# Designed miniproteins, single chains, continued (2): the designs that were tried, part 86

Each design is a single chain, and the fold is of that chain. pLDDT is the mean over its residues in the fold that is shown.

## One batch from the design tools (miniprotein)

Design m7157
Fold by ESMFold2-Fast:
Structure m7157 (fold): chain A 85 residues (1-85)
Amino acid sequence: MPTADLEIEVTPDGAVVRVRQGEHEATVELPGPVTAEQVVAALRAAGVEPSEVTETSVVVRGLPVERLPAVLAALGEAAGSPPAA
Protein backbone atom coordinates (compact mmCIF):
# COMPACT_ATOMS: atom_id res chain seq x y z
CA MET A 1 0.00 0.00 0.00
CA PRO A 2 1.43 3.40 -0.92
CA THR A 3 2.13 5.66 2.05
CA ALA A 4 3.13 9.29 2.39
CA ASP A 5 5.07 11.32 4.95
CA LEU A 6 3.76 14.74 6.00
CA GLU A 7 5.90 17.55 7.39
CA ILE A 8 3.79 20.43 8.67
CA GLU A 9 5.77 23.62 9.29
CA VAL A 10 4.05 26.19 11.52
CA THR A 11 4.84 29.89 10.97
CA PRO A 12 3.19 33.16 12.10
CA ASP A 13 1.92 33.65 8.52
CA GLY A 14 0.30 30.21 8.34
CA ALA A 15 1.42 26.63 7.90
CA VAL A 16 3.02 24.69 5.06
CA VAL A 17 2.39 20.97 4.51
CA ARG A 18 5.11 19.05 2.68
CA VAL A 19 3.81 15.75 1.32
CA ARG A 20 6.42 13.16 0.39
CA GLN A 21 5.47 9.93 -1.39
CA GLY A 22 8.55 8.06 -2.60
CA GLU A 23 10.42 10.49 -4.89
CA HIS A 24 7.35 12.72 -5.35
CA GLU A 25 7.13 15.85 -3.16
CA ALA A 26 4.32 18.39 -3.05
CA THR A 27 3.78 21.52 -0.95
CA VAL A 28 0.39 22.78 0.27
CA GLU A 29 -0.01 26.16 1.95
CA LEU A 30 -2.70 26.39 4.64
CA PRO A 31 -5.02 29.44 4.45
CA GLY A 32 -4.27 31.01 7.84
CA PRO A 33 -2.22 31.01 11.03
CA VAL A 34 -2.28 27.79 13.05
CA THR A 35 -0.35 26.48 16.06
CA ALA A 36 1.36 23.09 16.38
CA GLU A 37 -1.28 22.18 19.01
CA GLN A 38 -4.09 22.97 16.54
CA VAL A 39 -2.34 20.85 13.88
CA VAL A 40 -2.09 17.91 16.32
CA ALA A 41 -5.78 18.31 17.27
CA ALA A 42 -6.81 18.37 13.57
CA LEU A 43 -4.70 15.27 12.83
CA ARG A 44 -6.25 13.39 15.77
CA ALA A 45 -9.74 14.45 14.68
CA ALA A 46 -8.91 12.88 11.28
CA GLY A 47 -7.77 9.69 13.06
CA VAL A 48 -4.01 10.26 12.60
CA GLU A 49 -1.31 10.26 15.29
CA PRO A 50 1.74 12.47 14.66
CA SER A 51 5.13 10.71 14.76
CA GLU A 52 7.00 13.80 15.99
CA VAL A 53 5.87 17.18 17.38
CA THR A 54 7.95 20.30 17.97
CA GLU A 55 6.85 23.91 18.55
CA THR A 56 7.39 24.69 14.82
CA SER A 57 6.79 21.33 13.09
CA VAL A 58 4.57 18.25 13.16
CA VAL A 59 5.62 15.07 11.33
CA VAL A 60 3.40 12.16 10.24
CA ARG A 61 5.13 9.08 8.82
CA GLY A 62 3.62 6.18 6.93
CA LEU A 63 0.21 7.77 6.34
CA PRO A 64 -1.88 5.71 3.88
CA VAL A 65 -2.36 7.77 0.70
CA GLU A 66 -6.15 7.18 0.92
CA ARG A 67 -6.14 9.27 4.13
CA LEU A 68 -4.39 12.27 2.51
CA PRO A 69 -7.53 14.14 1.31
CA ALA A 70 -9.22 13.92 4.73
CA VAL A 71 -6.05 14.97 6.57
CA LEU A 72 -5.39 17.93 4.24
CA ALA A 73 -9.04 19.02 4.57
CA ALA A 74 -8.84 18.85 8.39
CA LEU A 75 -5.62 20.91 8.40
CA GLY A 76 -7.09 23.52 6.05
CA GLU A 77 -10.22 23.76 8.19
CA ALA A 78 -8.15 24.25 11.36
CA ALA A 79 -6.09 27.03 9.71
CA GLY A 80 -9.15 28.78 8.18
CA SER A 81 -11.57 28.39 11.10
CA PRO A 82 -11.82 30.29 14.39
CA PRO A 83 -10.49 28.35 17.41
CA ALA A 84 -12.87 25.68 18.70
CA ALA A 85 -15.02 27.09 21.51
Scores: mean pLDDT 77

Design m7158
Fold by ESMFold2-Fast:
Structure m7158 (fold): chain A 59 residues (1-59)
Amino acid sequence: SDIESEKLSDKAALASITDPEIKQQIAELSQQRIEALEKGDYETAEKLHQQILELLGQQ
């Protein structure tokens, strides 16, 4: 259930993006992040989350 909620959160974030290039990059990073979460690799998942936030304009 936790991983499914993360997938839904990433999908909602993607829906809010208007730039198609940024949307594609976030989609790829989201896919990698979900794979890391499924493996229990929370360190990699957090790094990917930071990259997604940076693309959304967060530093």
Scores: mean pLDDT 77

Design m7159
Fold by ESMFold2-Fast:
Structure m7159 (fold): chain A 75 residues (1-75)
Amino acid sequence: MERAELFVRLAEQLEAEGDLRGAGEAYASAGDFYAQEGDLERAVELYRRAAELYEKAGDLAGAREARERARQLEA
C-alpha cells in the first residue's frame, strides 16, 4: 500500500472515531506525500480537508497552516 493512501485511510478511520485533530494531521501528511510525488491537485484537496478538520477541532493555527500549504501549490 502506498504511504499516501495509508495516511488517507488512517485519517478516515480517525474521523469516524471523532478524532478530528488526528484526522487533520493524517490528511496533511497524505497531502505532503502526494505533493512530493507531484500530484499537486490531490495534495491541495487533502490540505483543504485537513484545514477543515483542524478548524472543527478548534486548532485554528493548524487550519491556517494547512490552507497556506494548499495555496502555495495553487500559486
Scores: mean pLDDT 84

Design m7160
Fold by ESMFold2-Fast:
Structure m7160 (fold): chain A 95 residues (1-95)
Amino acid sequence: SHMQDALDYTALGILAAAADFQGNKVGAEIVRELAKALPHLNPEARSYAMDAAVAAANGDFETAIKYLEKALEASTDPVAQERIRKALEKAREAL
């Protein structure tokens, strides 16, 4: 729904800002890639992407990677897949 899209986008914006404020630049960049993927995510992939964003914003890159892999497996849109792959690369480099 348009309301859910707006809420998810706003939530990701807040998570990215909070991560930046705490000096977690990598987490903020992961969340921003996922925000760009939102219009291209089906509901299952979106659920995993939101869980990954929360983990990344908290510096929990092991949990972020697990949810990003699930989001990638659930995703069928090439634009979403590319954004998730970029987020995965950033998370793996942060370990």
Scores: mean pLDDT 89

Design m7161
Fold by ESMFold2-Fast:
Structure m7161 (fold): chain A 84 residues (1-84)
Amino acid sequence: AEELLEKAVKALKEGNKIEAYRLARQAFSEALNAGDIETAEKALEILEKVDPEAAQNRKRVLDLVKQGKSVEEADRELIREALK
């Protein structure tokens, strides 16, 4: 996850927004699955800079995980919110 994050930062700095988004998306998913909140937060910052609207659901998942919920519980909350 950290290596993917470093590559995403480099891609963003070089102006390759598409590659930065893909790498940051992978870094975010791997970091959350590993319980690495710090790396997940940094990956989300890159996603928000490239596409803030697409990043909204990932931000919500991260917020729920930071509150002590599992990734699976966070996904269920998003489904529940979508059905309201």
Scores: mean pLDDT 77

Design m7162
Fold by ESMFold2-Fast:
Structure m7162 (fold): chain A 65 residues (1-65)
Amino acid sequence: SMAEMEALIARYVAEVEKAESAEEIKAISDRFAKEVAARFSPEQARLALERFEREAVRIWLERQS
């Protein structure tokens, strides 16, 4: 469901907020990609990844500025 997808995105975004390196963000992103692929259709997984990447980029840019 969309609620499940939003909860999953929020959980992984919270991990990105606590990440201390680009390596950690990559590891978090890889885990997220595997989990959405297992739970959702390929189309929904792609949309979830795009939403997650947008949030992750925003958070990381803010932390480095």
Scores: mean pLDDT 83

Design m7163
Fold by ESMFold2-Fast:
Formats: structure tokens, C-alpha cells, sequence
Structure m7163 (fold): chain A 61 residues (1-61)
């Protein structure tokens, strides 16, 4: 669902669905990376960077 929204260009829906996925599984670095991509597509650079930092932190700890 979230990945389909991202592929369809519905970035606002993608953000909402990835936020729901992260609420259920906050230690999923792939979900954080994809949330960052969706924020980047919306032009929200600060939120995109924060999501990417979280994803990297989960992968390298």
C-alpha cells in the first residue's frame, strides 16, 4: 500500500502509510528510508534528512 502510493506519485498518502508502518515497527530501516524519499519528493528536506538519519542509525548500530 505505502510502496504503491510512492510509485504512483501520491507522496502524501505514502508518508501517512509509512508513518503507520513505523508506528507498528519503529526498527524498520527500510520504512524510514522510504519515508525519507516521500518527504524529499514533497520538498520537505528537513523531515527527509531526519528520516534518512534514523534509517542509517538502525542499520549501522
Amino acid sequence: AAEEALKAGDYETAVRLYEQEIAANPDDPEAWRLLGEAYGKLGDVNKAVAAYIRAVGLEIE
Scores: mean pLDDT 79

Design m7164
Fold by ESMFold2-Fast:
Structure m7164 (fold): chain A 64 residues (1-64)
Amino acid sequence: MDELYTEVVRLLTPDGDGRLTEKQKEALKKLGIPEDDYFTPETAAALAGLTEEQLRELVELLKK
């Protein structure tokens, strides 16, 4: 869980910038996470609530 969560956060915030691209927002939306322009505390909480399988799917979506 922690390793997948860290990987997802890393893919969503390259170089620490919290601004989300349209591709990143689309990937989050596919998993039912709210659409926001930035990586918010609410987005982080939603990600922490995902299962290991859902986090793995999100990593695959973000790497496509």
Scores: mean pLDDT 75

Design m7165
Fold by ESMFold2-Fast:
Structure m7165 (fold): chain A 70 residues (1-70)
Amino acid sequence: MDLSSPVGSAEVEGEMHVIAGAVAVAIGDYAEAAEHYRKAAEAYEATGTAEGLREAEIARERAEEAEARA
């Protein structure tokens, strides 16, 4: 993976926020989970890749689920 490029950096940022969001969901902190999933979606969209856009859609769905529970 090219972690030195803007695309690689955005993918790593997205992955970190997805992990943080999943942890927040596991402990019942849905408000923080929604925030992390939104940031993950923004990071994945910033990649401009087809795979990044798919991950962004998944992250948005998880953010909406978490927000509904918050």
Scores: mean pLDDT 80

Design m7166
Fold by ESMFold2-Fast:
Structure m7166 (fold): chain A 75 residues (1-75)
Amino acid sequence: KEAEIAALEARAAEAEAAGDLLEAARLALRVLELRTGVALPPELAELALRDPEAAMAELRARYGEALAAAVAALR
């Protein structure tokens, strides 16, 4: 799990360096899914590329409770 998340974060950085921002966003979304245990809609990756503030607001509005629980469990 933790090693898998680190590998996905490294791949996201590689995609960003290659200029493949959609792939980088998709991989970042997968990392967030693994950290929270919540299935996230793929539209969030495209939204994050076009409007990252709106993507964060949508994520908090739809998954805030699940994200808070996952963060608490990491302590």
Scores: mean pLDDT 67

Design m7167
Fold by ESMFold2-Fast:
Structure m7167 (fold): chain A 73 residues (1-73)
Amino acid sequence: MEEAEKLFDEARALAPPEFQKGIDEVKKLMEKNPEVGYVGGELLARRIAEKTGDQERAEKIRDLVKKAYEVKK
């Protein structure tokens, strides 16, 4: 659990301020249901890419959330 928390902290630090709440919500979802959290992370990363145009940042955030999912799985 602590390893997954570190991954979410890294994802939150990479996220634009307006999306940091979204990262917090994905973390909460993954604590209750890892599969739902994973899907939420994919959708959030897509929204960050669409809103900011920063595909590389969105991909890094997606990968960090995916690693958190694999740790909790």
Scores: mean pLDDT 82

Design m7168
Fold by ESMFold2-Fast:
Structure m7168 (fold): chain A 62 residues (1-62)
Amino acid sequence: SHEQLERAERLLVRALLEGRISAEVASEAGKLVNQGKIEEAAELLRRAGAEEVAEEIRKLFE
């Protein structure tokens, strides 16, 4: 839903501002989420060392 996409975007922006992920990772994860590729976005975040952010993204779409 649009609300889930907005929440995911806010979460990724916050993680970026807190230094938990790079701008490139935030951009790519955001694109995957907008494409409905939630598991791919979570995998990207986990590989970047942001396991907590990955889990939060998954919970938004459960």
Scores: mean pLDDT 85

Design m7169
Fold by ESMFold2-Fast:
Structure m7169 (fold): chain A 57 residues (1-57)
Amino acid sequence: GAAEEEAERERLIANIRAAEAAGLISPEQGDRLIALVRSGEISPEEAERLGVREVLA
């Protein structure tokens, strides 16, 4: 439901920020991905299906 989607978004954003802090992705890549998640253009589940793993790799 909406609460689970919100929790998943927050978790994805936290993981993106953690990866950025660890130097696994650039700050620019992290900010862009977070903006897409926050704008609702992609859901966390849709992001995984669309290959966010490949964007983060």
Scores: mean pLDDT 67

Design m7170
Fold by ESMFold2-Fast:
Structure m7170 (fold): chain A 100 residues (1-100)
Amino acid sequence: EAEEAAREAEEAAERAEEAARRGDAREAGRAAVEAAEAAGEAGRAALEGGSAEAAREAAEAARRAARAAARAGGVEAAAGAAAALAGAVEAYLGAELAEK
């Protein structure tokens, strides 16, 4: 479960980075929201006994998606960047709490 969510977060981060390179702020923002949702799922899965490593990987992917959306600029991308940052925090906290 956590591994699948981490893979989804990574794919979304790659799409956000590609959209940012093209100057597609709207797509970068959408991909960042997808990375946020996947990272949150990975964090919750870790709390339920899933992989803490996968949740950390999802947190890193969401942070990259947030950076890409922020770099693309504009209000639509900014909302996606904020969502991705929140998802990264959720995934990171899930991993930390699962390891204790």
Scores: mean pLDDT 84

Design m7171
Fold by ESMFold2-Fast:
Structure m7171 (fold): chain A 65 residues (1-65)
Amino acid sequence: SDVLARAVEDYEAKTPEELSIKKGDILAVLGSRRAADGEVYLLVRSLKTGEEGWVPGSVLEPLPG
């Protein structure tokens, strides 16, 4: 089963590896990484656009299913 998440706020990409998202977007979670400061980043794919990139885990909520 695909792991899905919803954006709880807008996020603007700061690097080419990151993805810009809008509040309410549904994303497939492809992977995760913990940064040195303890922040968790998720590799996601937009179900709306098919684009992939990293976003802070704090801007997403997991969807049940």
Scores: mean pLDDT 84

Design m7172
Fold by ESMFold2-Fast:
Structure m7172 (fold): chain A 67 residues (1-67)
Amino acid sequence: SKEELKKLVLKLIALKLEIIGLELELEYLKKHPTENSEEEIAKIEKEIEELKKEIEELEKKIKELEA
């Protein structure tokens, strides 16, 4: 359905924007290291990897609905 496709595309955009935000946060932490920055960097890197996997599954679903 067109409505279902639109919802998935909007979710995909939201997840991609979240990754951009996390990558900017990583860049900031690497430029401004603190006592806790290594732990925070590791957490953010894990979140980015999890979001990338969610994006791959969403892109697969979108392709199936477009076919």
Scores: mean pLDDT 86

Design m7173
Fold by ESMFold2-Fast:
Structure m7173 (fold): chain A 60 residues (1-60)
Amino acid sequence: DQARRYLEVLEEALKNGLNQEAIDKLETVVGIPRDHQTEETLKSMVTLLRRHLEERKRRE
């Protein structure tokens, strides 16, 4: 599940900070350019992805 994979990468970056491994994963896995890897952008994407996944889980 691509959305879940994106969420994992984003949440890990927010928890551990933007180290080189996190920056690389954000660019290669999620496709966020380095210049757009801000805390605000990451938090917004996490919120949207979590909401999307929760809404899908609630609809049986």
Scores: mean pLDDT 78

Design m7174
Fold by ESMFold2-Fast:
Order: sequence, then C-alpha cells, then structure tokens
Structure m7174 (fold): chain A 96 residues (1-96)
Amino acid sequence: LSPEEVEVLEAVDALGRALGDTLAANADASAEEQKEAVKAVIDAATAELKARWPEHAAELEAIRDEAIAIIDATEDVREGVKKALQYIANRLMDLA
C-alpha cells in the first residue's frame, strides 16, 4: 500500500470505531437521535480529514453529504451507518 492508502485505512478504522462507540452510547435513544449523533461524528471526521488534506476539501464535503444522505435514506440506523462507512472508505481510497 502507498503511504496515502495507509493513512486512508487508518482514518477509516478510526471513524468505524467512533461510529460503533457512538451507536453503543446511544443504544436506548430514538432512531432520530442515533442518526443525529452519528452525523455529528461524520462531520467531526470530515473536519479532521479536510485539515489533513485541504486540497481535497470539496471532494471530502461531497463524500460527507452523500454519507449523510445514505444514513437519512436508510430506516435501520446500523445498516445506514455500515453503508455510509463503506461509501466513505471506497471514495477516500479513490482519492489516495
């Protein structure tokens, strides 16, 4: 793997862990509250990625917007998060 691909994989792993922890912390919350919590995690991760790769800021914002749309379109929060994370991983690897 290139150094850039390794950085992407590390970022995706960190995001996956943060999303998992957020869902666990909000397990008794409503689906709407769970979706809001995971969106906040994705927003924070996007800000960190934009700080690391400012040249890709526009693409990272587009990836964030699509990930949020996937979560909103999916009835099951965990399924939506899995699909969004897979989407983010695939798009970030395309940028590496």
Scores: mean pLDDT 87

Design m7175
Fold by ESMFold2-Fast:
Structure m7175 (fold): chain A 60 residues (1-60)
Amino acid sequence: SMAEELAKQAEEALKAGDLATAGQLAWQLHEMGAVEEARRIARAAAEKGSIAAGLLAQQL
């Protein structure tokens, strides 16, 4: 599904240290209704230092 592809791209962004892309993809997953995937990615990005992703993770 599209949500699974976006989650996979977000995981690759996290591994590369691209927190901006990971945060953007987490927001897109949330808008698509993939709340669990969005929450997981947002929390992982926040743990790596993304303040923006941390704010999203609290909202989810």
Scores: mean pLDDT 79

Design m7176
Fold by ESMFold2-Fast:
Structure m7176 (fold): chain A 58 residues (1-58)
Amino acid sequence: MLPALDESELSLEELLAALEERLKLLLSVIKDPEKRKEIEEQAREAKERLREEARKRE
């Protein structure tokens, strides 16, 4: 078992930071510019959804 602090309920900013780290990893693996653009678009949509979800809860 790996004890992780602040993992169960991350703040919006922490969730967005984690998503950005994941995006950077994907972009490091994917070299095709068109695929990279598509992934960036999906990431932006995911970020907007996360912000809206957090806004609804607050």
Scores: mean pLDDT 70

Design m7177
Fold by ESMFold2-Fast:
Structure m7177 (fold): chain A 83 residues (1-83)
Amino acid sequence: MRDALYESIKVLVGEIEELSKKAIEEKSEELLKEAEEKLKLLKEGSKAPLELAKKAGDEETVKLIEEALEKAEKAVKEAKEKL
């Protein structure tokens, strides 16, 4: 479960970053919208795992999720500001 969660988060963050970069390069509002939709899924999917990790004192998982969210949010924000 933990490894599968880590892989899923990494894949989503990578997709969000790639879509955000392509949106800037191609000036594509459609690609930005896809990046925003994936960020929304990441945020929604991260709520329960983050709460459980905090309750369990699992600092490694908390840090991984928080860093992933920050990284994805920055990528989308930069793309939105440059479009």
Scores: mean pLDDT 83

Design m7178
Fold by ESMFold2-Fast:
Structure m7178 (fold): chain A 67 residues (1-67)
Amino acid sequence: ELKKKREEVVRETAEKLREIGKKVDELIEALKNKDYEKAKAILKEMDPKASEEEIEEALERLEKAMK
């Protein structure tokens, strides 16, 4: 039974990582479209505790990295 529980944890972790990957893809698409408001919204959704300043800084760094 422990083996089955370990396999379940690995599967659940992979599913969560896939969900995070989808959010990252949405963020990249928003940045490509220069939709900065949507990009900020996605960043805030990924880290609800982040301040507006931290989100702006992250967005600026991501935009610079994509140039």
Scores: mean pLDDT 74

Design m7179
Fold by ESMFold2-Fast:
Structure m7179 (fold): chain A 69 residues (1-69)
Amino acid sequence: LQQQIDDDVKTALAEIYIYLAKQALEQGNVDEAEEWLKKARELVDSLQNPDETVRKAIEELEEEIKKKR
């Protein structure tokens, strides 16, 4: 149960980092967006069962960052 709670907390935090990365991208701050996305990725990679929606959001955001370079 502790592991499930930890995964839920990490998933929520990853969603927050994804939100911050999207905000940075919308403001044209590509470097800041990459930093937030990296933090979200590290959290998701630490999960035993990563949520597919969160994983896809990270992939989509990586593509958007690539387009801004």
Scores: mean pLDDT 78

Design m7180
Fold by ESMFold2-Fast:
Structure m7180 (fold): chain A 107 residues (1-107)
Amino acid sequence: MAEELHRAALEAYQSGDLDGVIEIARKAAERLEEFGKKHNDPLLIRAAELVRKAIEAIQKGDVEASERYVEEVMRLAQELYEKGMKEGADIARAATTALGAAVRLKR
């Protein structure tokens, strides 16, 4: 699951597909929210919300806000990993890969 998102994000980035990398980040947010609901884990739900906020910031051209949201998702991914939620951490990291690609493609 997370490997598929990570690979898809890199492929979309290599092809210059901004809409594709944004869609992959959106799918990652959906999966984080689903896992959060399944495990009743507020950190997973918060990570999904931050990924969506990062997407909005990228689409609006707010580079500073997008970078802050990506950094916060990266911190939550580390917290999830340390908590033993490896799958959630891997999905959050895939989301940061897609978001970073989107920032680079939008310039």
Scores: mean pLDDT 84

Design m7181
Fold by ESMFold2-Fast:
Structure m7181 (fold): chain A 93 residues (1-93)
Amino acid sequence: ARARGEALIQEGKRLIEEGLKLARDAAAKGPEEAKKAYEQAKELIDEGLSKMMAGGHLMSPEERAAVIAQATELYNKALKEIEDIVNDTLAAA
C-alpha cells in the first residue's frame, strides 16, 4: 500500500510538472499557443492533484496530512504560474 501510494504521489507530481512545462514551452510561441496550452496544462495539473490525493490516502494518517498539504501547495503554485504565463504572454503581444 505505501509503495503504491508513493508511486501515485510521484505520478501526480510528474503530471503537474508536465503541465508547467507545456505552459512554459507554449509561451515562447505566442499568445494563441499560450491560451491553448493553458487549458491543457490546467487539465494535467488537476489530474496531478487527484493522483497525489489518491496516493496520500494510502499513507499513514500523519504522512497523509503532509501529502495533502504538499499537493495543495504544489497545485496552487502551478495554477498561479500558468495563469501568470498566459497573462504575461498576452501583455507582451
Scores: mean pLDDT 84

Design m7182
Fold by ESMFold2-Fast:
Structure m7182 (fold): chain A 70 residues (1-70)
Amino acid sequence: MILSDEELKKEIEKLKDELSEKTEGASPEERKKLYKETVEKLKELAEKGGDSPLAKEIKELAEIAEEKLK
């Protein structure tokens, strides 16, 4: 199902909170893995957001982050 912009924002905040908790006390190598996982989840959320401007922006940011984490 396609997510609304409000649902997209809630899911993004949830991912931010989870990432924050998981990166606390993590090594730089563990953080890099967590960031890669989060980027993949953001790409999935952007696909579920359909053609909304917010979903397109999230997809673009996730792709940029993915390239930088390689």
Scores: mean pLDDT 78

Design m7183
Fold by ESMFold2-Fast:
Structure m7183 (fold): chain A 69 residues (1-69)
Amino acid sequence: STESILDLLIKLMGLDELAKLFGIEPTRGALQKWLNSLSDKMREALVQSVLISEARLSPEEAEELVKKL
């Protein structure tokens, strides 16, 4: 779900840092609305990029984890 994705992104980057990076209001509601506005492909690409950069996963590991969300 997009709520589970938001929880993961906040855990990896922090709410304020995530909001700053994308120019979104630093509230859970604004970030959730923004995530819901993305296509499935854009959302998957975003989560994979954060997992690679912040959690230091390989591209293959990030793809596997995103499939479970």
Scores: mean pLDDT 82

Design m7184
Fold by ESMFold2-Fast:
Structure m7184 (fold): chain A 130 residues (1-130)
Amino acid sequence: MVTYSVEELNEVDENGVTLLHVAVLSGDVERVRELLEAGADPEPKIVVDGEEVLARITHKGWTGTALHVAALLPDEEVAREIVDLLVEHGADIHALAERDGERYLASELAEMEGRAALAAYIRARQAAAA
């Protein structure tokens, strides 16, 4: 197994992508678990124009966090497991993704992409969060 430093785990590339973002994009549940257990931040911060902001990626026209990428995954069981792992490790279930200047919850994003069962699952998690 590959071992990472905490600094390496949260480093973003030129496109704002972390190792965690790549693992989520691939639907690799075991890799996502491994990175989160090693201390990867599901919502790492970067400095852009002197302001501290969430590291966001653009995928399928959506700009968001690893949570939003999970909501776009084609396999519902994989998507649910990754959503649960991200939330368990501190991801904000109410985090907003952006498309064309409008902002959407992960559940709304999933529903717009035709993922009705996943959208309902995320919505239930959102309702349960304090």
Scores: mean pLDDT 76

Design m7185
Fold by ESMFold2-Fast:
Structure m7185 (fold): chain A 74 residues (1-74)
Amino acid sequence: MLSLEEVIEALELALKLLEENPDWSAEEFYERLSKVLKDPNLQTLAKNIAELWEKDRERAIAYVRNLINWYRKL
């Protein structure tokens, strides 16, 4: 079972990588993040973020920020 802290840490890492690396492809982002995230649920989350990043970078960043805010309220 994933702790709330592990989910928030994964999302904060994802946000940092996206904000610091605006030139990264979705594949590069997913490869970097999945190497750190061993849990299948976190890898699925990383994949969803990578798919959004490929389509709309601003939307991907907004999505991650909204998820962090939502989880912090739990």
Scores: mean pLDDT 81

Design m7186
Fold by ESMFold2-Fast:
Structure m7186 (fold): chain A 74 residues (1-74)
Amino acid sequence: MLELSEEERRQRMVEDAKRFHRDVKALIEAGASKETLENIKKSLEEMLKRTSDPEVQAILEETLKLVDEKLAEL
């Protein structure tokens, strides 16, 4: 049953990454400060260094791109 627990863990990581992406998008739409976005960027870079899952990496990279685009406007 460890295989099923590992699968559920991976699914939770993907769901967490998708939730984080939605939260970051909502913060940007709400007018998050440059400091908040810079802190989010640092967290995303650290998460990307630690993840080996390609789906999680893709979601985090899209989130980082969104943050970088907004930071360029501020």
Scores: mean pLDDT 81

Design m7187
Fold by ESMFold2-Fast:
Structure m7187 (fold): chain A 69 residues (1-69)
Amino acid sequence: MELRKKAEELVKEANEAFITKGDYRKAAELLMKAAELYKQAGDTENAEFLKKVAREIYKKLGDEELAKK
C-alpha cells in the first residue's frame, strides 16, 4: 500500500535526521507525519508507537505543548 510505503520512507528520513544530523525537531516532525500515514493505512499500532517516540523527542526539546498536541 502506498501510504504504508511512504510512512516507512519517512521513518528512515527521521532516523537519518536524528542519528546523522542531530536534528531532533525534524526527526519528530517526520515521525508524526509517518504516524498519520500509518493510521490512514489502518496500522494503528505503528501509528501510536511513532507518536509516542515523537512526543518523547518534543519533551526533550522542551516543547511540551507540541508533545501533548
Scores: mean pLDDT 78

Design m7188
Fold by ESMFold2-Fast:
Structure m7188 (fold): chain A 75 residues (1-75)
Amino acid sequence: NEEEIKKIEKEIEEIDKKIAELEEEIKKLKEELKKETDPEKKEKIKKEILEKEEELGVLEIKKAVLKIELDKLKK
């Protein structure tokens, strides 16, 4: 159980790193979108933001599932 707990905690840590990376990328893209005046480039940036927000959502769900598993192991 202790080894399993450590494994899940490590997986959560890796997910947190990926979430932080995606949040920074989304922030940069939103700043670029705010300054962009070309409609075609705006749509491209919007699509990139959406794709990264979708990836972020998937990682947040994975993290939530891992936290539930961790809570069950810790009781």
Scores: mean pLDDT 86

Design m7189
Fold by ESMFold2-Fast:
Structure m7189 (fold): chain A 67 residues (1-67)
Amino acid sequence: GKEEAIKLVEEVAKKYSIPQEDADRIIKLVEEGKYDEAIELLQTALNLFGFPDEAKEAVERLKEALK
C-alpha cells in the first residue's frame, strides 16, 4: 500500500544518495495517488544519479508495494 511505498522511496533515496527534495516529490505523488508519475520520477532520478540497473529493480519493488 501507500505506507509501504513511501518507506521504500525513503530507503532507496538514502541508499543511493538521492536529494531529499526529489524523494519528497516522489512521496507526494504516492500520497496523491499519482502512482505512474511517482514510478517515472523514481526511475528518472536513479538514472540521472547513475543507477540504471537499480532503477529497474526499484521500479519493480515500488509497483509491488503500490498493489
Scores: mean pLDDT 82

Design m7190
Fold by ESMFold2-Fast:
Structure m7190 (fold): chain A 88 residues (1-88)
Amino acid sequence: SQQAQQHYQQGLQYFNQGRYDDSILHFSDALSLDPNNYLTWHNLGQSLFHSQRYQDSVSLYTRSLQLDPNNQRSRRNLQLSQDQISSS
């Protein structure tokens, strides 16, 4: 749990700096250590979205909603990612 928390916090630092590829690595490590943490799934999805990896972000937001189906922010971000894929 402490190691997962450290990766999560490092991911947040990189995300806040706009260093999305670095944040993806740390959120992925945090998710591997604690796969039931909805916040890690959500922030990984956001990092993928900002890196323009929209198909990957759709997958992550869909999975985060399986952990927390009532999270309106994740639902909205899923739709935004889907819209980016559909807007050719």
Scores: mean pLDDT 83

Design m7191
Fold by ESMFold2-Fast:
Structure m7191 (fold): chain A 89 residues (1-89)
Amino acid sequence: KEYALKGKEYLKKGDYAEALKYLQKALELDPKNALAYNVLGELYFSLGRYEEAVTLYEKALALDPKYKEAKENLAKVLKALGKDEEAAK
């Protein structure tokens, strides 16, 4: 939990290397950490790697189907890819 949150803090600062380091540590401690997958998706989205971001958000939702932020992030990236119909609720 703490490592995934630290990853998100570094991501907001634009320090992608540190963000990735903390997110990898979070997944090393808990491979089923839905928060870490969601934040990794945000990192790839920030890098313009939308297809990888989709996969990571889907992984977060597979682990936690009630993860509202991951669902909203998935809809956002699908719109960025021009898949607005798939992103519609």
Scores: mean pLDDT 81

Design m7192
Fold by ESMFold2-Fast:
Structure m7192 (fold): chain A 63 residues (1-63)
Amino acid sequence: SPEELIKRLAEKLGVSVEEVIAQLRQILELEGEGREIALRFLAKETGVSVEEIEKALEYVAKL
């Protein structure tokens, strides 16, 4: 589920779930190349795919 994915991102980054949600909200404010760079960076840091992180972004956008 997107909720479990966010928890996994928090565990991988060593931060709180609330901090991950805040970071994903910041990425939602980015457009074009800036968003792509942020997504690739987060994918590399967490080992989670860009596609999975995009699903987490869609979930956070609905909060």
Scores: mean pLDDT 84

Design m7193
Fold by ESMFold2-Fast:
Parts: sequence; C-alpha cells; structure tokens
Structure m7193 (fold): chain A 61 residues (1-61)
Amino acid sequence: AEEERRRRELLVEWISTALGISREEARRLLESLPDLDAAVEYVAGLLGMAPERVRAMIEAA
C-alpha cells in the first residue's frame, strides 16, 4: 500500500513534467488507467523508454 502510493506519486510527477500539465491533471489521467502496469507502459511511451526501465527507475526511488 505504502510502496504503491510512492510509485504512483513518481508516475504523476513524470507525466506532469513530460506533458506540461498540473500534478492534479496527471493524477486524474493516471486514475483513468486500469492498473499500475498500464500506467508504467503509458509513461514508458511518453519518455521513449522500455517499460522495464521505467520499473527500474521506480524501484531506485
């Protein structure tokens, strides 16, 4: 629960920065996705990275 919340906060920050939108808008976008795996794939697409690399970055933070 705590770790999942931390991972979601990181994804919100990265989406907000990549798209130039507010953290609240990024949070709503993340909530529209079915699960964390879908969110990781979405962020990977935005950053031009493999999903495995995004997961590694989350694990390191």
Scores: mean pLDDT 77

